# Designed miniproteins, single chains, part 109

Each design is a single chain, and the fold is of that chain. pLDDT is the mean over its residues in the fold that is shown.

## One batch from the design tools (miniprotein)

Design m3782
Fold by ESMFold2-Fast:
Structure m3782 (fold): chain A 96 residues (1-96)
Amino acid sequence: VSEWSYQELLLDIFIYLAKHGPQTVSQIAEYLKISKSAASGMLDGLEEAGLLERTPGRRPLYSLSPAALRMLGLDRPIEELSEEEIRARFEEMMER
C-alpha cells in the first residue's frame, strides 16, 4: 500500500497542477492533506527529475514542466482532459 500511496500522491500532484496551474508547497500539501515536509520532499524530487519547474519568489511556485506536459498529453486545453486520460498517461510514464 505504501508504494501505491506514493504513486497516487504523484498522480494527484500532476492533476492538481494541470487543473490549477502554478502552486506553492503549502497549497499542494493542503490539497493532498499531507505535511509540508512530505510535499517539499516530493516536489524537490520531481523538480530534479525534470517533471516540475520551480519559479523563485517570496513563496516558490511549482508547475508542470513542458516535458511533463507533453508526456502526460497536457499541452492542449485543460477542459478537454479527463481524469482517466491523465491517469492512463501517468501510468504509462511510470512504467518506463
Scores: mean pLDDT 72

Design m3783
Fold by ESMFold2-Fast:
Structure m3783 (fold): chain A 97 residues (1-97)
Amino acid sequence: YSFNGSFNLSGIQNMIDIYRNRISDINRRIDQLNDIMQDPDRDTRITRLRDLGIPVDDSDSMQNLDDIVRRQISRLNTQLNSLNSTIQQFNDIINSS
């Protein structure tokens, strides 16, 4: 993240709050995806994934849908790790100031 030389501690705290809100949104999505994986009905899974904006095909098998969900969760976990690292860096700046 680009740091502007005039950025004060309140500005950093606002950025942390924004990223914490992003983490909350991602965690909510992971929970929804885990719930979808527990659904025994393929057509219901397809509908629920599409409602989340995830592109799926009507011909996708249950195994393929599981693979799609696991891939999405993996991607979201990568985003969580990146956001947590960024928050840690900002917290380190605040604690050093």
Scores: mean pLDDT 81

Design m3784
Fold by ESMFold2-Fast:
Structure m3784 (fold): chain A 91 residues (1-91)
Amino acid sequence: MSQDVLDLLQQPQVDFANALAQARALGSTDPAAARALIDNTLQWFRDTLARLRALQPVLGLTPVLVDHQQALLDQAEAAFAALRAEIDALV
């Protein structure tokens, strides 16, 4: 597996954690920026996962590996939805 594929599989967990922490820190001072960060982070991962699914037959990725990335996105969407509700309550 190429390094680029490994980065696509491992980086989202770190990016989600960092984006969640950054959005939470922004939520009380700049709710609009926090919401934009949440929306952009989730959209980026959705696009990345869609690309990964399209490349699955070419890269020889197992369905289980792709399904793990989908589960990570689902968990992140739940966490970001909860944070977004907290941020929306501040406005």
Scores: mean pLDDT 69

Design m3785
Fold by ESMFold2-Fast:
Structure m3785 (fold): chain A 120 residues (1-120)
Amino acid sequence: EQAELDEAIAKAKSPDPDVQAEAVKRLGELLKSPDPEIQARAARAIAEASTHPDQKVLDAALETVPLLVEAGKSPDPEVQRAAMEALANLAMGLEKAGRTDEAEKVRQAIDEVARAVQAR
C-alpha cells in the first residue's frame, strides 16, 4: 500500500488530467486502508487535487466523496482533519467551476460528518 500511495500522490500532480483523475480514484481506494497514516495522506492528496479547475479531476474527486465521509468519521484526528479538508476544497473547486448543485451536495456531506462527530 505505501508504494501504491506514493505512486498515486505523484500521479495526482501530473500535467495530464486523465492521469490525475485515475490517481485521485486510486487515492479514494486507499481511504479504505486500515492504516490511518495511509488514509490521512490519501485524503491530503485528494484535497490538493480538488483545487484544480479540470473537470475530469473534479469528477474523480466527486467519486471519492462517500469514502471521504467515512474517513471524516474516523476516530483518528489526522484522518478526520484531512478528509474534512478534502471535502471543503472539493466544494470550493466545484463552486469555482460553476457546478453549484454538486458543490451543495458536498457541503451536505460535510454537515453529515460534523453531525456524526458531534454525536460522539
Scores: mean pLDDT 83

Design m3786
Fold by ESMFold2-Fast:
Structure m3786 (fold): chain A 90 residues (1-90)
Amino acid sequence: MSESEIRREIAILDTAARLVYVGAQWAEEIFSPEEAERVRADAIASLTGIEARLQKLLDEAKKNGASQSVIDDIEAALARVRALRAELEA
């Protein structure tokens, strides 16, 4: 995978994580508590999947000798996704 392809994947996954998180937050304002909790559970599952994909991307980047800049970008994205998931789990 090229550095450009890795950066595109990071951007896609980071954007997806933010949209999932925002959707869960808006569900609390719009839906019943029971419906909002279902959306939140689905959001946690989605963020867990995004985290797994970023972790796989990190492992492959390290294995293939990617630049430290790329590794740092993936680790930063992982930290952001983990923080969003932790907020929803609270």
Scores: mean pLDDT 87

Design m3787
Fold by ESMFold2-Fast:
Structure m3787 (fold): chain A 94 residues (1-94)
Amino acid sequence: SEIDKLIDEIIEKLEKMLTASPEEAKRLSEEVVELSKKIYKLLVQQDAPVELLFRVTVIGSTATVAARVVETNPELAKKNYQSAIEDLKALKAR
């Protein structure tokens, strides 16, 4: 599905963020947010369950927050990127 392709694209960007510089992580997080908004719009158009809408919103927020703390707490940032990847894999299994 189109949503699954967008999920795969976000996962690829989150995986890049695991090894990215702070500046690159910020740029990638902005791209993740834009992709998550596209998924959200598609889910709304398909009258998807509220659970899926909530999951997509949380993933976008998690990527943004993690990128902001990568300079001060890189271990926390990596854990948040990994959590977002796992959440996206779970979302794709729906």
Scores: mean pLDDT 83

Design m3788
Fold by ESMFold2-Fast:
Structure m3788 (fold): chain A 78 residues (1-78)
Amino acid sequence: SREEAMNEVLQLGYRAGELALQGKLEKAKELAERAVEIMEKHNAPQDLIDDAKRTLKLIEEALKNKLSPEELLARALA
């Protein structure tokens, strides 16, 4: 169901955040990508999809620039 899918998205988001704070950016990216796929498949609101894609882009930039977990968190909270 859509409700079950959205609950999975929330769990993936929390886990991706935990992994990012641990510096495990490759795994965080994989979970964030999966969350976007689930949201698009279940026609989640576009603003939520856009927010998730923005988070994915931040993780990709952190991977490219070898950002510390602290720097990534600072950018996410800005």
Scores: mean pLDDT 81

Design m3789
Fold by ESMFold2-Fast:
Structure m3789 (fold): chain A 82 residues (1-82)
Amino acid sequence: SMAEEAAEEVRRLIEEAARAAEAGDYERALELMERALQTLRDTWEATPEEERAEAEEVFRKMAEELEELVKEVVEKLRAAAA
């Protein structure tokens, strides 16, 4: 399904972004997070209404994981700028 394919791609991007952040490459991490967010939004928008209820939990979990990673990277960037 589109939701399953998107979840796999978003998961891959989140994992790559987490590795980049762990290595201190915050520019790369932000780029990958933007790609993950865009993929998530585009796929949700393209998902038929009848499939959304089944996909909602998967998309919610992906969005939550991405949001946590974004918060981590932003906090580290703020610390570096201070």
Scores: mean pLDDT 77

Design m3790
Fold by ESMFold2-Fast:
Structure m3790 (fold): chain A 100 residues (1-100)
Amino acid sequence: MNLDDLSVDQIKDVLVNLLNNNRDSASKNQLRQVLRQSVRIALDNGDLAFAAQLQALLAQLDSLSVSQVVDRLVDIVRSNTTVDKVTLQRVTRVVSFLLS
């Protein structure tokens, strides 16, 4: 999938659809890896607010169901207005690889 031709909002829609399509099949360990790698990507790209939101969700992961983690991750992705396109592209590729 060539994400370079997509807008930030279009990449968010792809990412949200990937997360929702894997809601019933994803394990907590897969979501933990998604969150850990997404935090690293966000920090490496200087998206500190996005990284902080992902770190907070990662800290709560063991107290939440898989469905609740997916819902909160979708909310974080949709509500963040400052996230860099490169961060979203890399996170989308990680989600596609780990949850497919």
Scores: mean pLDDT 86

Design m3791
Fold by ESMFold2-Fast:
Structure m3791 (fold): chain A 93 residues (1-93)
Amino acid sequence: SKAVELSKEMEKLVEEYGKKLKEATPEEQEELLKELIYKLTLLVLEIKLVQGKITEEEYKELKEKVEEIYKTSKSPVELVKKINEAIEEIEKK
């Protein structure tokens, strides 16, 4: 299924970034963690869309919000908090 394929993509992404993180400086680790969180979030949103848990309109709105949050967040912790808030707000509609 498409959801299973996307889940495998998430696993491969975590393994790829795990290798990069081991060789990275602390400053590079922070940026790599932000990229990983962003990319994993996009895959999670696509899985939710495929499973019918969110609509195509909600998917588009969340994708745009997550992209803005990724660009403006100063740390991985801030990125995770703001992503969770955006997802929760849409799921409460």
Scores: mean pLDDT 86

Design m3792
Fold by ESMFold2-Fast:
Structure m3792 (fold): chain A 74 residues (1-74)
Amino acid sequence: SLEDIVEEVEKAVKEELSEEDAEKVKKILQMIRDGEPLEKIEAEVEKVVSTLDKETARKVRTYMGLLIHERKKL
């Protein structure tokens, strides 16, 4: 389910990212949980990713892509 994937991504982000970067991603996860329009979510992902180093950005894009894909199924 979307909820299960959000929870797993939040756990991975807390373990793999700095506290500052994890907080940025948590904001996106909250937007997904709140049912914000996909256009707003995708725009926020690009803003956040642009502030991250290349390695962290790739991980975040992968997790966010999975969540956006899952939400599109709803």
Scores: mean pLDDT 83

Design m3793
Fold by ESMFold2-Fast:
Parts: structure tokens; C-alpha cells; sequence
Structure m3793 (fold): chain A 73 residues (1-73)
């Protein structure tokens, strides 16, 4: 479904931008504004990134980007 596709797209971005975490966070923020997942969807995105080996600092940045993106649209 749309959430599974979004998670897969975000995991692909993480792998593509592993050497540039700031670019990754910016691109995720843009996707979250466009796709507007629910809070449970954001929680699933964070869990998928955690399982893929994303460090806690990156997870915190993604969570903050999601909070800002979902409040602004």
C-alpha cells in the first residue's frame, strides 16, 4: 500500500545518502510533506530505519523533520 511504498522509498534514500545524512533528512522531510503519513506511519518509518542500522541521532532528526513537515502542511 502507499505507506509500504513510502517506507521502501525512504530506505532507498537512506542507502543512497548514507555519506550525507543532512541531504537524506531534507529529502525525507519533502516526501513527508507530499505523502502526509499518519503518526503510526511515521512510527513505522522510524522502526524500518532503525532495523536498517540508522543511528539514534539520525532517527531523532527524521522524527523532528516529520513533526515539522506534518504541522506545516
Amino acid sequence: GPLDELIEEILDLYREHKDNPDEFVNRVGTLLVERRPSQSGVDRILEALRKAGAPQDLLDKVENAARVALMMG
Scores: mean pLDDT 85

Design m3794
Fold by ESMFold2-Fast:
Structure m3794 (fold): chain A 86 residues (1-86)
Amino acid sequence: SMYEELEKKAKEAGELELKARAEKYKPSEEEIEEARKKIEEIAKETVELAKKEGLDLEELKKLLDLRIEAIKAGKPLSEVAAEVEA
């Protein structure tokens, strides 16, 4: 199920971005919850847009993978939350 994988990756990218932003800007729990709700809706809309045709599923996966890698490379700015170095 390519669409399920796209939705999962879109959610993963969104959650990684939210985590990085939360460490830097310290949003409230309500703001975090609203952001997660939006992430889920955006992921669902992305899948629906892909289903409407005109979108290459492999290209979408590549773009999501690049976004995830960029977020991971950027890291959360706050070292306070990452206490264990292995």
Scores: mean pLDDT 67

Design m3795
Fold by ESMFold2-Fast:
Structure m3795 (fold): chain A 63 residues (1-63)
Amino acid sequence: SDEEAVEAAVKLAEEIAAAVKEQFPEAKIEISVEGTKVTLTITLPEGTIVIELDGKEVLEFLS
């Protein structure tokens, strides 16, 4: 379901965010959800990294 897809992508995004924060405590991390798409925005002094996760693809990968 779309709800399961979003939950899978959010969980993965949270794990990525935790790993980034462990390595770069100064990083500002934002997670945004639009439909089944989850966007992780990581802001560092050097620049910004945007990671887009398709919840349906994440769920299929985990199956």
Scores: mean pLDDT 82

Design m3796
Fold by ESMFold2-Fast:
Parts: structure tokens; sequence; C-alpha cells
Structure m3796 (fold): chain A 89 residues (1-89)
């Protein structure tokens, strides 16, 4: 995957995770995941390095970990992993 393709794929996965948490009532964590997805889409459009994609991922998940319960964080991580695997298949 190119960095732009990776960024686009991760944007979809992070947006999906946001939808999962929003449905569970965790609107604050969902908003952070949606912001991360928007930043990843911007990187995909402008052209990005792998390091820039990685920084957005790290910062987004750090912010989620600060506001989410452990259960909500695990749910977000699982949703990202499942959606990423689905998109790569």
Amino acid sequence: LSPAELARLLAEAYRHAGDVLDKQGDHESAAILYEGADRLEELARRGASRDEVQQVVIETMRRVSEVASPEAFDLAASAIDKKTTELLS
C-alpha cells in the first residue's frame, strides 16, 4: 500500500470505529475518532508520508485512551482491526 492508500483505508476504519462508539453512547470518543478519520482523509488527498499517517494514528488513539473506558477503547481497537482486515480482503 502507498501512504495515501494506507491513509484512506485507515480513515474508513477510524470512521467506522467512531460510528460503533457513537451507537454505544460514547459521543466524546466517537468525535475524536471522526477527527482522526478527517485528518487521515486530508493526508490521503494532499499526499502524505507513512510517518505522517503513523503520527495521526498515534495521536488519535492516545486521545481516545484519555477519555474512553477500557471497554470502549478495546471496542474501538477491535472495530479498527476488523474493518482494516475487511478492507484489505
Scores: mean pLDDT 89

Design m3797
Fold by ESMFold2-Fast:
Structure m3797 (fold): chain A 57 residues (1-57)
Amino acid sequence: STQNSIESTSLWFRALALEQEGDYAGAVRDLRRAASLSDPETSELLLARARELEERA
């Protein structure tokens, strides 16, 4: 839905900001939530990024 797309996009932007600040745990949280609101293809990409950041958290 449009609401899910907006929320997912907002969470992704916040995750990028948190990653830049070194808050990898926060970024992982937001990426996982964004993934839950996204289509399967986008969800897989977001979850892949979350896994990379977990190694740094």
Scores: mean pLDDT 82

Design m3798
Fold by ESMFold2-Fast:
Structure m3798 (fold): chain A 79 residues (1-79)
Amino acid sequence: MVTVTLTTEIPGRPPITSTAKVKPEDIEKVARAAVEYARRTGHRVRLEVKGENSPELKEDIEKAKKVVERAQAELDAID
């Protein structure tokens, strides 16, 4: 599993940060849901993959980082 942190920024409130362990195959689904949520609510959302020094998870973490980078570009394009 990959550790993903999602931060939601709501005007006038402290940022809300949630951390979850996600299956590698579900990373794209989670990223898509975050983009959809941001589009619906107008809230700014930030996604981050937490680094782990586990050799067994290195590939999954790198794949997750690329998915999150792409989703973050979409999130940054939302006005």
Scores: mean pLDDT 75

Design m3799
Fold by ESMFold2-Fast:
Structure m3799 (fold): chain A 88 residues (1-88)
Amino acid sequence: ATNKEEENALLKLLLKKAARGEDLTPVVRVIYNKYLKNSSDEARIVSIKSIAEFVKNIIGEEAAKRFINAAVVVMKEEGVPQKTIDKV
């Protein structure tokens, strides 16, 4: 329950920043470190694609592309293999 409430709060913050055209990288970095850092590469890609589709459906395709770009930056910073990043 508590972890789901924090996840929902971060997703709402992501949507608000995306709608306002703000830099998404800081929020994506928080999401990655809390929910994706200890996941397999395959699970990371599935989660990133799911969040991108969620952003696309609510805000639009341009916001989803900005989210994907921020996620790629964060994954590169965290040492995720390029072959995995290319699946995004």
Scores: mean pLDDT 84

Design m3800
Fold by ESMFold2-Fast:
Structure m3800 (fold): chain A 99 residues (1-99)
Amino acid sequence: MEQELLERSKNWENMSLEEQAELLLEMLKYKLGLDLPGSELVLLLLRSEDPSLTEEEARALMERALREAVAEGQTREGLVTASLFFGRSIAEVRAWLAA
């Protein structure tokens, strides 16, 4: 499993945003030892820093972080992270940002 993830990561620069989101989800599941949806995994990571964080507060924080990433030119990273957190396709997140 770790070797498979490592081999896939070697091709990162040639991967689509969708492929990068799938790889990051698998890497997060492996790292945390949990087979949960990306939204739950990201919420657990955020709660490791602030255990009092609600799902609504986490969502607002992610929306802010995504908009800040886009403003800083880090659109690719923001799209992948938002796709994982909201459980939406890259196309759906991209359409949301364009609105």
Scores: mean pLDDT 72

Design m3801
Fold by ESMFold2-Fast:
Structure m3801 (fold): chain A 57 residues (1-57)
Amino acid sequence: NIKKTADFFAKTVRDALTRLGAADQAEPVAEKVRKYVEEGNLDEASLLAQQALDAAR
């Protein structure tokens, strides 16, 4: 279940960054978010995702 949740968050972040024109950042950020979620560190995953999305604007 954690792996499916991690995959969902990673895909959401990747798709959002790609849509904002930051495709070069999409894969490395999505991978880090996935690892944080798999570790149960949802706060760090959310913070990283938000910082990356803000930087891509």
Scores: mean pLDDT 80

Design m3802
Fold by ESMFold2-Fast:
Structure m3802 (fold): chain A 80 residues (1-80)
Amino acid sequence: SALKEKVLAALDKLIAEIEELKKQYPEVAALTDEMIQIIEDAKAQIKAAKSDEELEAIVRETMAQLLELAKKIAEEIEKL
């Protein structure tokens, strides 16, 4: 579906941005790698999703996990 394609494209762009952040702050490499892995796992689940309801649930859970890691990354960068 068009929605599924747009979500996957947005996640690919997010991975690229996270990889740039990792290059700028190698001290948070482990946390950025964890974010990328979560997004890659979410992309696989989204590709397998059979309904918009399932897609929405995957996106919600993924965003919650990414928010927690983003907070940890911000805290680590602030200590540099």
Scores: mean pLDDT 88

Design m3803
Fold by ESMFold2-Fast:
Structure m3803 (fold): chain A 67 residues (1-67)
Amino acid sequence: SRAALVEQVTLAVEEAGRQAAATDPSLSRADVEQGAATTIETIRTSPELMSGAALPQLLALAARARA
């Protein structure tokens, strides 16, 4: 479902944000949270990312990030 896909992508983006913060200590927590929020909003408001060729790739990345 769309909701399940958004959840999976959200978890992957949050994990990527944590990895970025761990790699670059100059990033503030606010910067990481803002970046994650912007990415999630872009996915939510960009139908082409939810139903195009990018969709299977985003889902695969989300599944791997959760493993």
Scores: mean pLDDT 61

Design m3804
Fold by ESMFold2-Fast:
Structure m3804 (fold): chain A 79 residues (1-79)
Amino acid sequence: SEEDYKRLLELIEEFAKETKELLSKLSPEQQEEFLKRYGKVYDELRPKLVEAYEAKDYKTMIELVEELRERFLEIYEEI
């Protein structure tokens, strides 16, 4: 729905802002290690994101972005 699409865009914007703020607090070495670990998570979820996007299943995309954010925060706390 249009409401789900709007919610998805808002979630992506919020996550992008949070990412910038959190990564700016890390040393260059911590940023490199973080991006390496997070990149693997993104690669795992990318096929599911592509499938949901092609289906215009914005609810599933929201769930997958929320999962990406949860995994991002878990990795950040371990760095």
Scores: mean pLDDT 87

Design m3805
Fold by ESMFold2-Fast:
Structure m3805 (fold): chain A 102 residues (1-102)
Amino acid sequence: DALLEKLENALKSKNEELLASTAKTLIDLITKDPVGNKKLFGKLAKIALKNKDVLKEFSQSKNPNVALYAAVLLKIGTFVTPERDEAFKLMVKAIKRGAKLN
């Protein structure tokens, strides 16, 4: 929850550096243990959906890391569904594709 509050603060203050660092930490945690962090991912997706307009603005940033993490969060927000198990697996794949991970 502390990391999600930090992300919300970054979105409200339009702080690019805080957005990139916080999003990276959240994505790293979820990618390392997707099953253990399923609830965290659901909360992250809801925050991303709620803040889609601000994230769209960040995705146009001249800083490629900020633009990348904003785009990843936007994609995560589109996968908010009642079927959380399937949605969670699809969202992990979307993170890897959005981050252009090899």
Scores: mean pLDDT 75

Design m3806
Fold by ESMFold2-Fast:
Structure m3806 (fold): chain A 70 residues (1-70)
Amino acid sequence: SAEEKLKEAIEQFKKKLEDLKKRKYSDEEIDEVSNFLLEQIKELGKYLKVEKEKLEEVIKEMEKEKEKIK
């Protein structure tokens, strides 16, 4: 389902940020990678025809997760 694909994308996003932090990437590098991934997730959500409000909530959660890792 679309919801399952978005949930998987969130989990992969968190794992990617944790990996970058463990590998001692800078906050600027983490921002660059995370911003790229967030744009890809927005496009995926549009492709899957996810409700706008739900997609916006998902993106906000991912942005909060990014700030916690930095």
Scores: mean pLDDT 79

Design m3807
Fold by ESMFold2-Fast:
Structure m3807 (fold): chain A 65 residues (1-65)
Amino acid sequence: MILSEEEARRIAEELQRRLGLSPTTAAVIAKELTGLSTEEAKEVLIRGFGISEEEADEIIRRALE
């Protein structure tokens, strides 16, 4: 599944809430995630923020529900 702008924004908002990111950082992440697959987005979160695969999966799952 390819992430829409709205889905990418929701993932960035969930990440912001969990990790205490600035609004500017969250906006950059939303732009980066737009048009990626969920697997590509997970890899970005893991490499960008040093979070576990389980945490990345949970963030994406909760953001898209």
Scores: mean pLDDT 82

Design m3808
Fold by ESMFold2-Fast:
Structure m3808 (fold): chain A 87 residues (1-87)
Amino acid sequence: SPEEELKKLLEETIEILKEEAKENPEYSDRYQQQIDLLKLAVEGKFSMEAAVAIVEDLALWAKENNFKSAEKLEKLAREMREILEKA
């Protein structure tokens, strides 16, 4: 289902953000706050639309800061947006 596919992509995004937080501890508080919101979305306690928007914002921020995760986050954000628009 589209919902299960979105949850899977969000879980993958959460794991990427956890790794980025370990590699860039100066930003760990920002990452943790956003990880917590994405976890709530996976649990059905937060908007999937809002969660995808958070990932899109994180992808842009990662790109601006030249993080290695930027391209992968951008791809995940695009895939999640496409699923939402086809729902």
Scores: mean pLDDT 84

Design m3809
Fold by ESMFold2-Fast:
Structure m3809 (fold): chain A 65 residues (1-65)
Amino acid sequence: SKLAEAVAKLKSEDEKVRLEAIIELEELAPDHKEEVLATLEKFLEVEENEKLKKFAEEKIARIKS
């Protein structure tokens, strides 16, 4: 599924692939809100790139609104 692909992409060594995964998860959020939020919140626990963390936090805030 597209959701499973996006979740897998978050574990990529390539920061550009992880950024694309965050965008894909936001697109999927309307139909998969709880799973997308849980996935992005777990991503914030392990991500070291500050720009990607901020981007994911902004997406979480938008999805919760």
Scores: mean pLDDT 86

Design m3810
Fold by ESMFold2-Fast:
Structure m3810 (fold): chain A 58 residues (1-58)
Amino acid sequence: AAKAKAQAATAASKAGEQPAYGTDAYLDWIAEELGVSRETVKEMLRTMPPAEFARWLQ
């Protein structure tokens, strides 16, 4: 990985609301909130169940 270009990511961002868990848009949204990469968020979700992650994130 390298994030050299951002050429996609329109559908969910057009909605203007929090995406569903497990979507690319959700990972990007959390990454922006936490100031980390999407890949990091994916690793966190892999280690931590969605329910626990949601509770921790609040």
Scores: mean pLDDT 62

Design m3811
Fold by ESMFold2-Fast:
Structure m3811 (fold): chain A 65 residues (1-65)
Amino acid sequence: MEELRRRVTRVVVELTDALIKNDIEGLKKAIAELRELRPHLPPELQKGVDAAIKYAEKKLEEIKK
């Protein structure tokens, strides 16, 4: 509860790093962590998390080609 904002920020930083490095395992890990955090977040942050997951999944498909 108290650390939710810090945890979201950490996962976003990890996602960004994985995107820069084209790190398939890092992207999968960040997507999984965002999905776990989603139900604990307010609706505005849930919308942002949904967009981030969708973008990461699309990028993952591009790397696999």
Scores: mean pLDDT 78

Design m3812
Fold by ESMFold2-Fast:
Structure m3812 (fold): chain A 71 residues (1-71)
Amino acid sequence: SELNERLRAFSEEAEKLSPEELEKLAREMYAEVKKTLDEDSAKTALLALAYEAQQRGLTELTRELVEEVNR
């Protein structure tokens, strides 16, 4: 899927980018998920993104994504 391809790219870029640049990329993915998917599908995608953000040390973004899913 497109999201899985983007999550792989995010993981690959994690070694090349600063934490600030990596957070920017993750926030762009978050915005795209909210724009393109319905509410229920978006929750599933946001959980996957939250997992990757947590693994990359993006603590604040991870918190925001988890709160969005549990809203």
Scores: mean pLDDT 72

Design m3813
Fold by ESMFold2-Fast:
Structure m3813 (fold): chain A 66 residues (1-66)
Amino acid sequence: SAQEAADFALRMGLKSKNKEEAAYAALVAGVIFGVPLSQTNRAIEAALKGKDVKEAAEKAAEALRS
């Protein structure tokens, strides 16, 4: 589900060392939980636009839910 993808992306993203790893966590979450590619791509973009790892993880998770 979208919520499971968001929860996974948030947990893994927050453990990331940089925004690129948080974006990769969002990609993995989208693939594993079957989120549409367009929504997964928005989550990756949201992560990369974050000011830090925490914001990257939070914004990616939000994009995967919406």
Scores: mean pLDDT 86

Design m3814
Fold by ESMFold2-Fast:
Structure m3814 (fold): chain A 80 residues (1-80)
Amino acid sequence: SMTDRIIELLRRLVEALRAEDWDAAIAVLAELARLHGVAQADIDAQAQRYRDFVAANPEAAKRMAERGIAVLEEEIAELE
């Protein structure tokens, strides 16, 4: 189902964020956006903004990931 696919992607996002694998995290975010009907050009533009942000602000990216993991785990629990 669409819900099962979203849960799978959210779990993969949590794993990527815990590993500080920003390329993997951005790839999962792109797939989630595509499932929600976001245009590919907008997905590509946002992915580049994320890459630029992480490169310029690695410590802020780590703090945001920590906060994001907590929120995502709560969202996964609600969807199950």
Scores: mean pLDDT 88

Design m3815
Fold by ESMFold2-Fast:
Structure m3815 (fold): chain A 87 residues (1-87)
Amino acid sequence: TLGAAFRVTLSADVDAGAIVDAALAVPGVVGAEVFHDGELVARPGERATLPAGATAVVLVELESPAATEAARDAIAAVPGVASAELL
C-alpha cells in the first residue's frame, strides 16, 4: 500500500504537541512529526521556510492515500490549525 503525507501549518499560539496528539487520533494516520523553521524538507535536499505567522508545521503520514483527504479535513478543523495541504 502506498503511503501519503500532508503538511499542517500551525498558528503562533498553538501547542504543537496537542496537534500531534489530535493527528495521531485520526484513523489511518501512522505518524506525525513537528518541524520548526529551517527543519522542514520541501524537496530532497531542500529546507523550506515556514509561512508568515507560522511557528511550526506538522508532517502527517498516512497508511494509505485513500485516507488522506478525510484525515486532512479532520485535522484542519482542529483549533490552532492555520492550514492543511496535501504533499
Scores: mean pLDDT 67

Design m3816
Fold by ESMFold2-Fast:
Structure m3816 (fold): chain A 78 residues (1-78)
Amino acid sequence: AIKLSDLSDLEREILLILLTHDNKPLSLGEIKEYLPEYSQSTLSQHLRRLEEKGLVERLEGGRYRLSEFGIEVTKQRR
């Protein structure tokens, strides 16, 4: 099973951004507004990894949200 501790700091931040925005589908540009220190290429690569892990879904217009599994993983307390 995937735990928050199995994810990079950036991947955890992306999941938290999506969760704190009521899991509203966010574009790569909107996510970058919260993580300006990271390039679009870096964010895109980590979003792809999160999609491959089944934690994030890519929707119409290239927007991202948490899957049901992603919500459960992100809500886990340490």
Scores: mean pLDDT 81

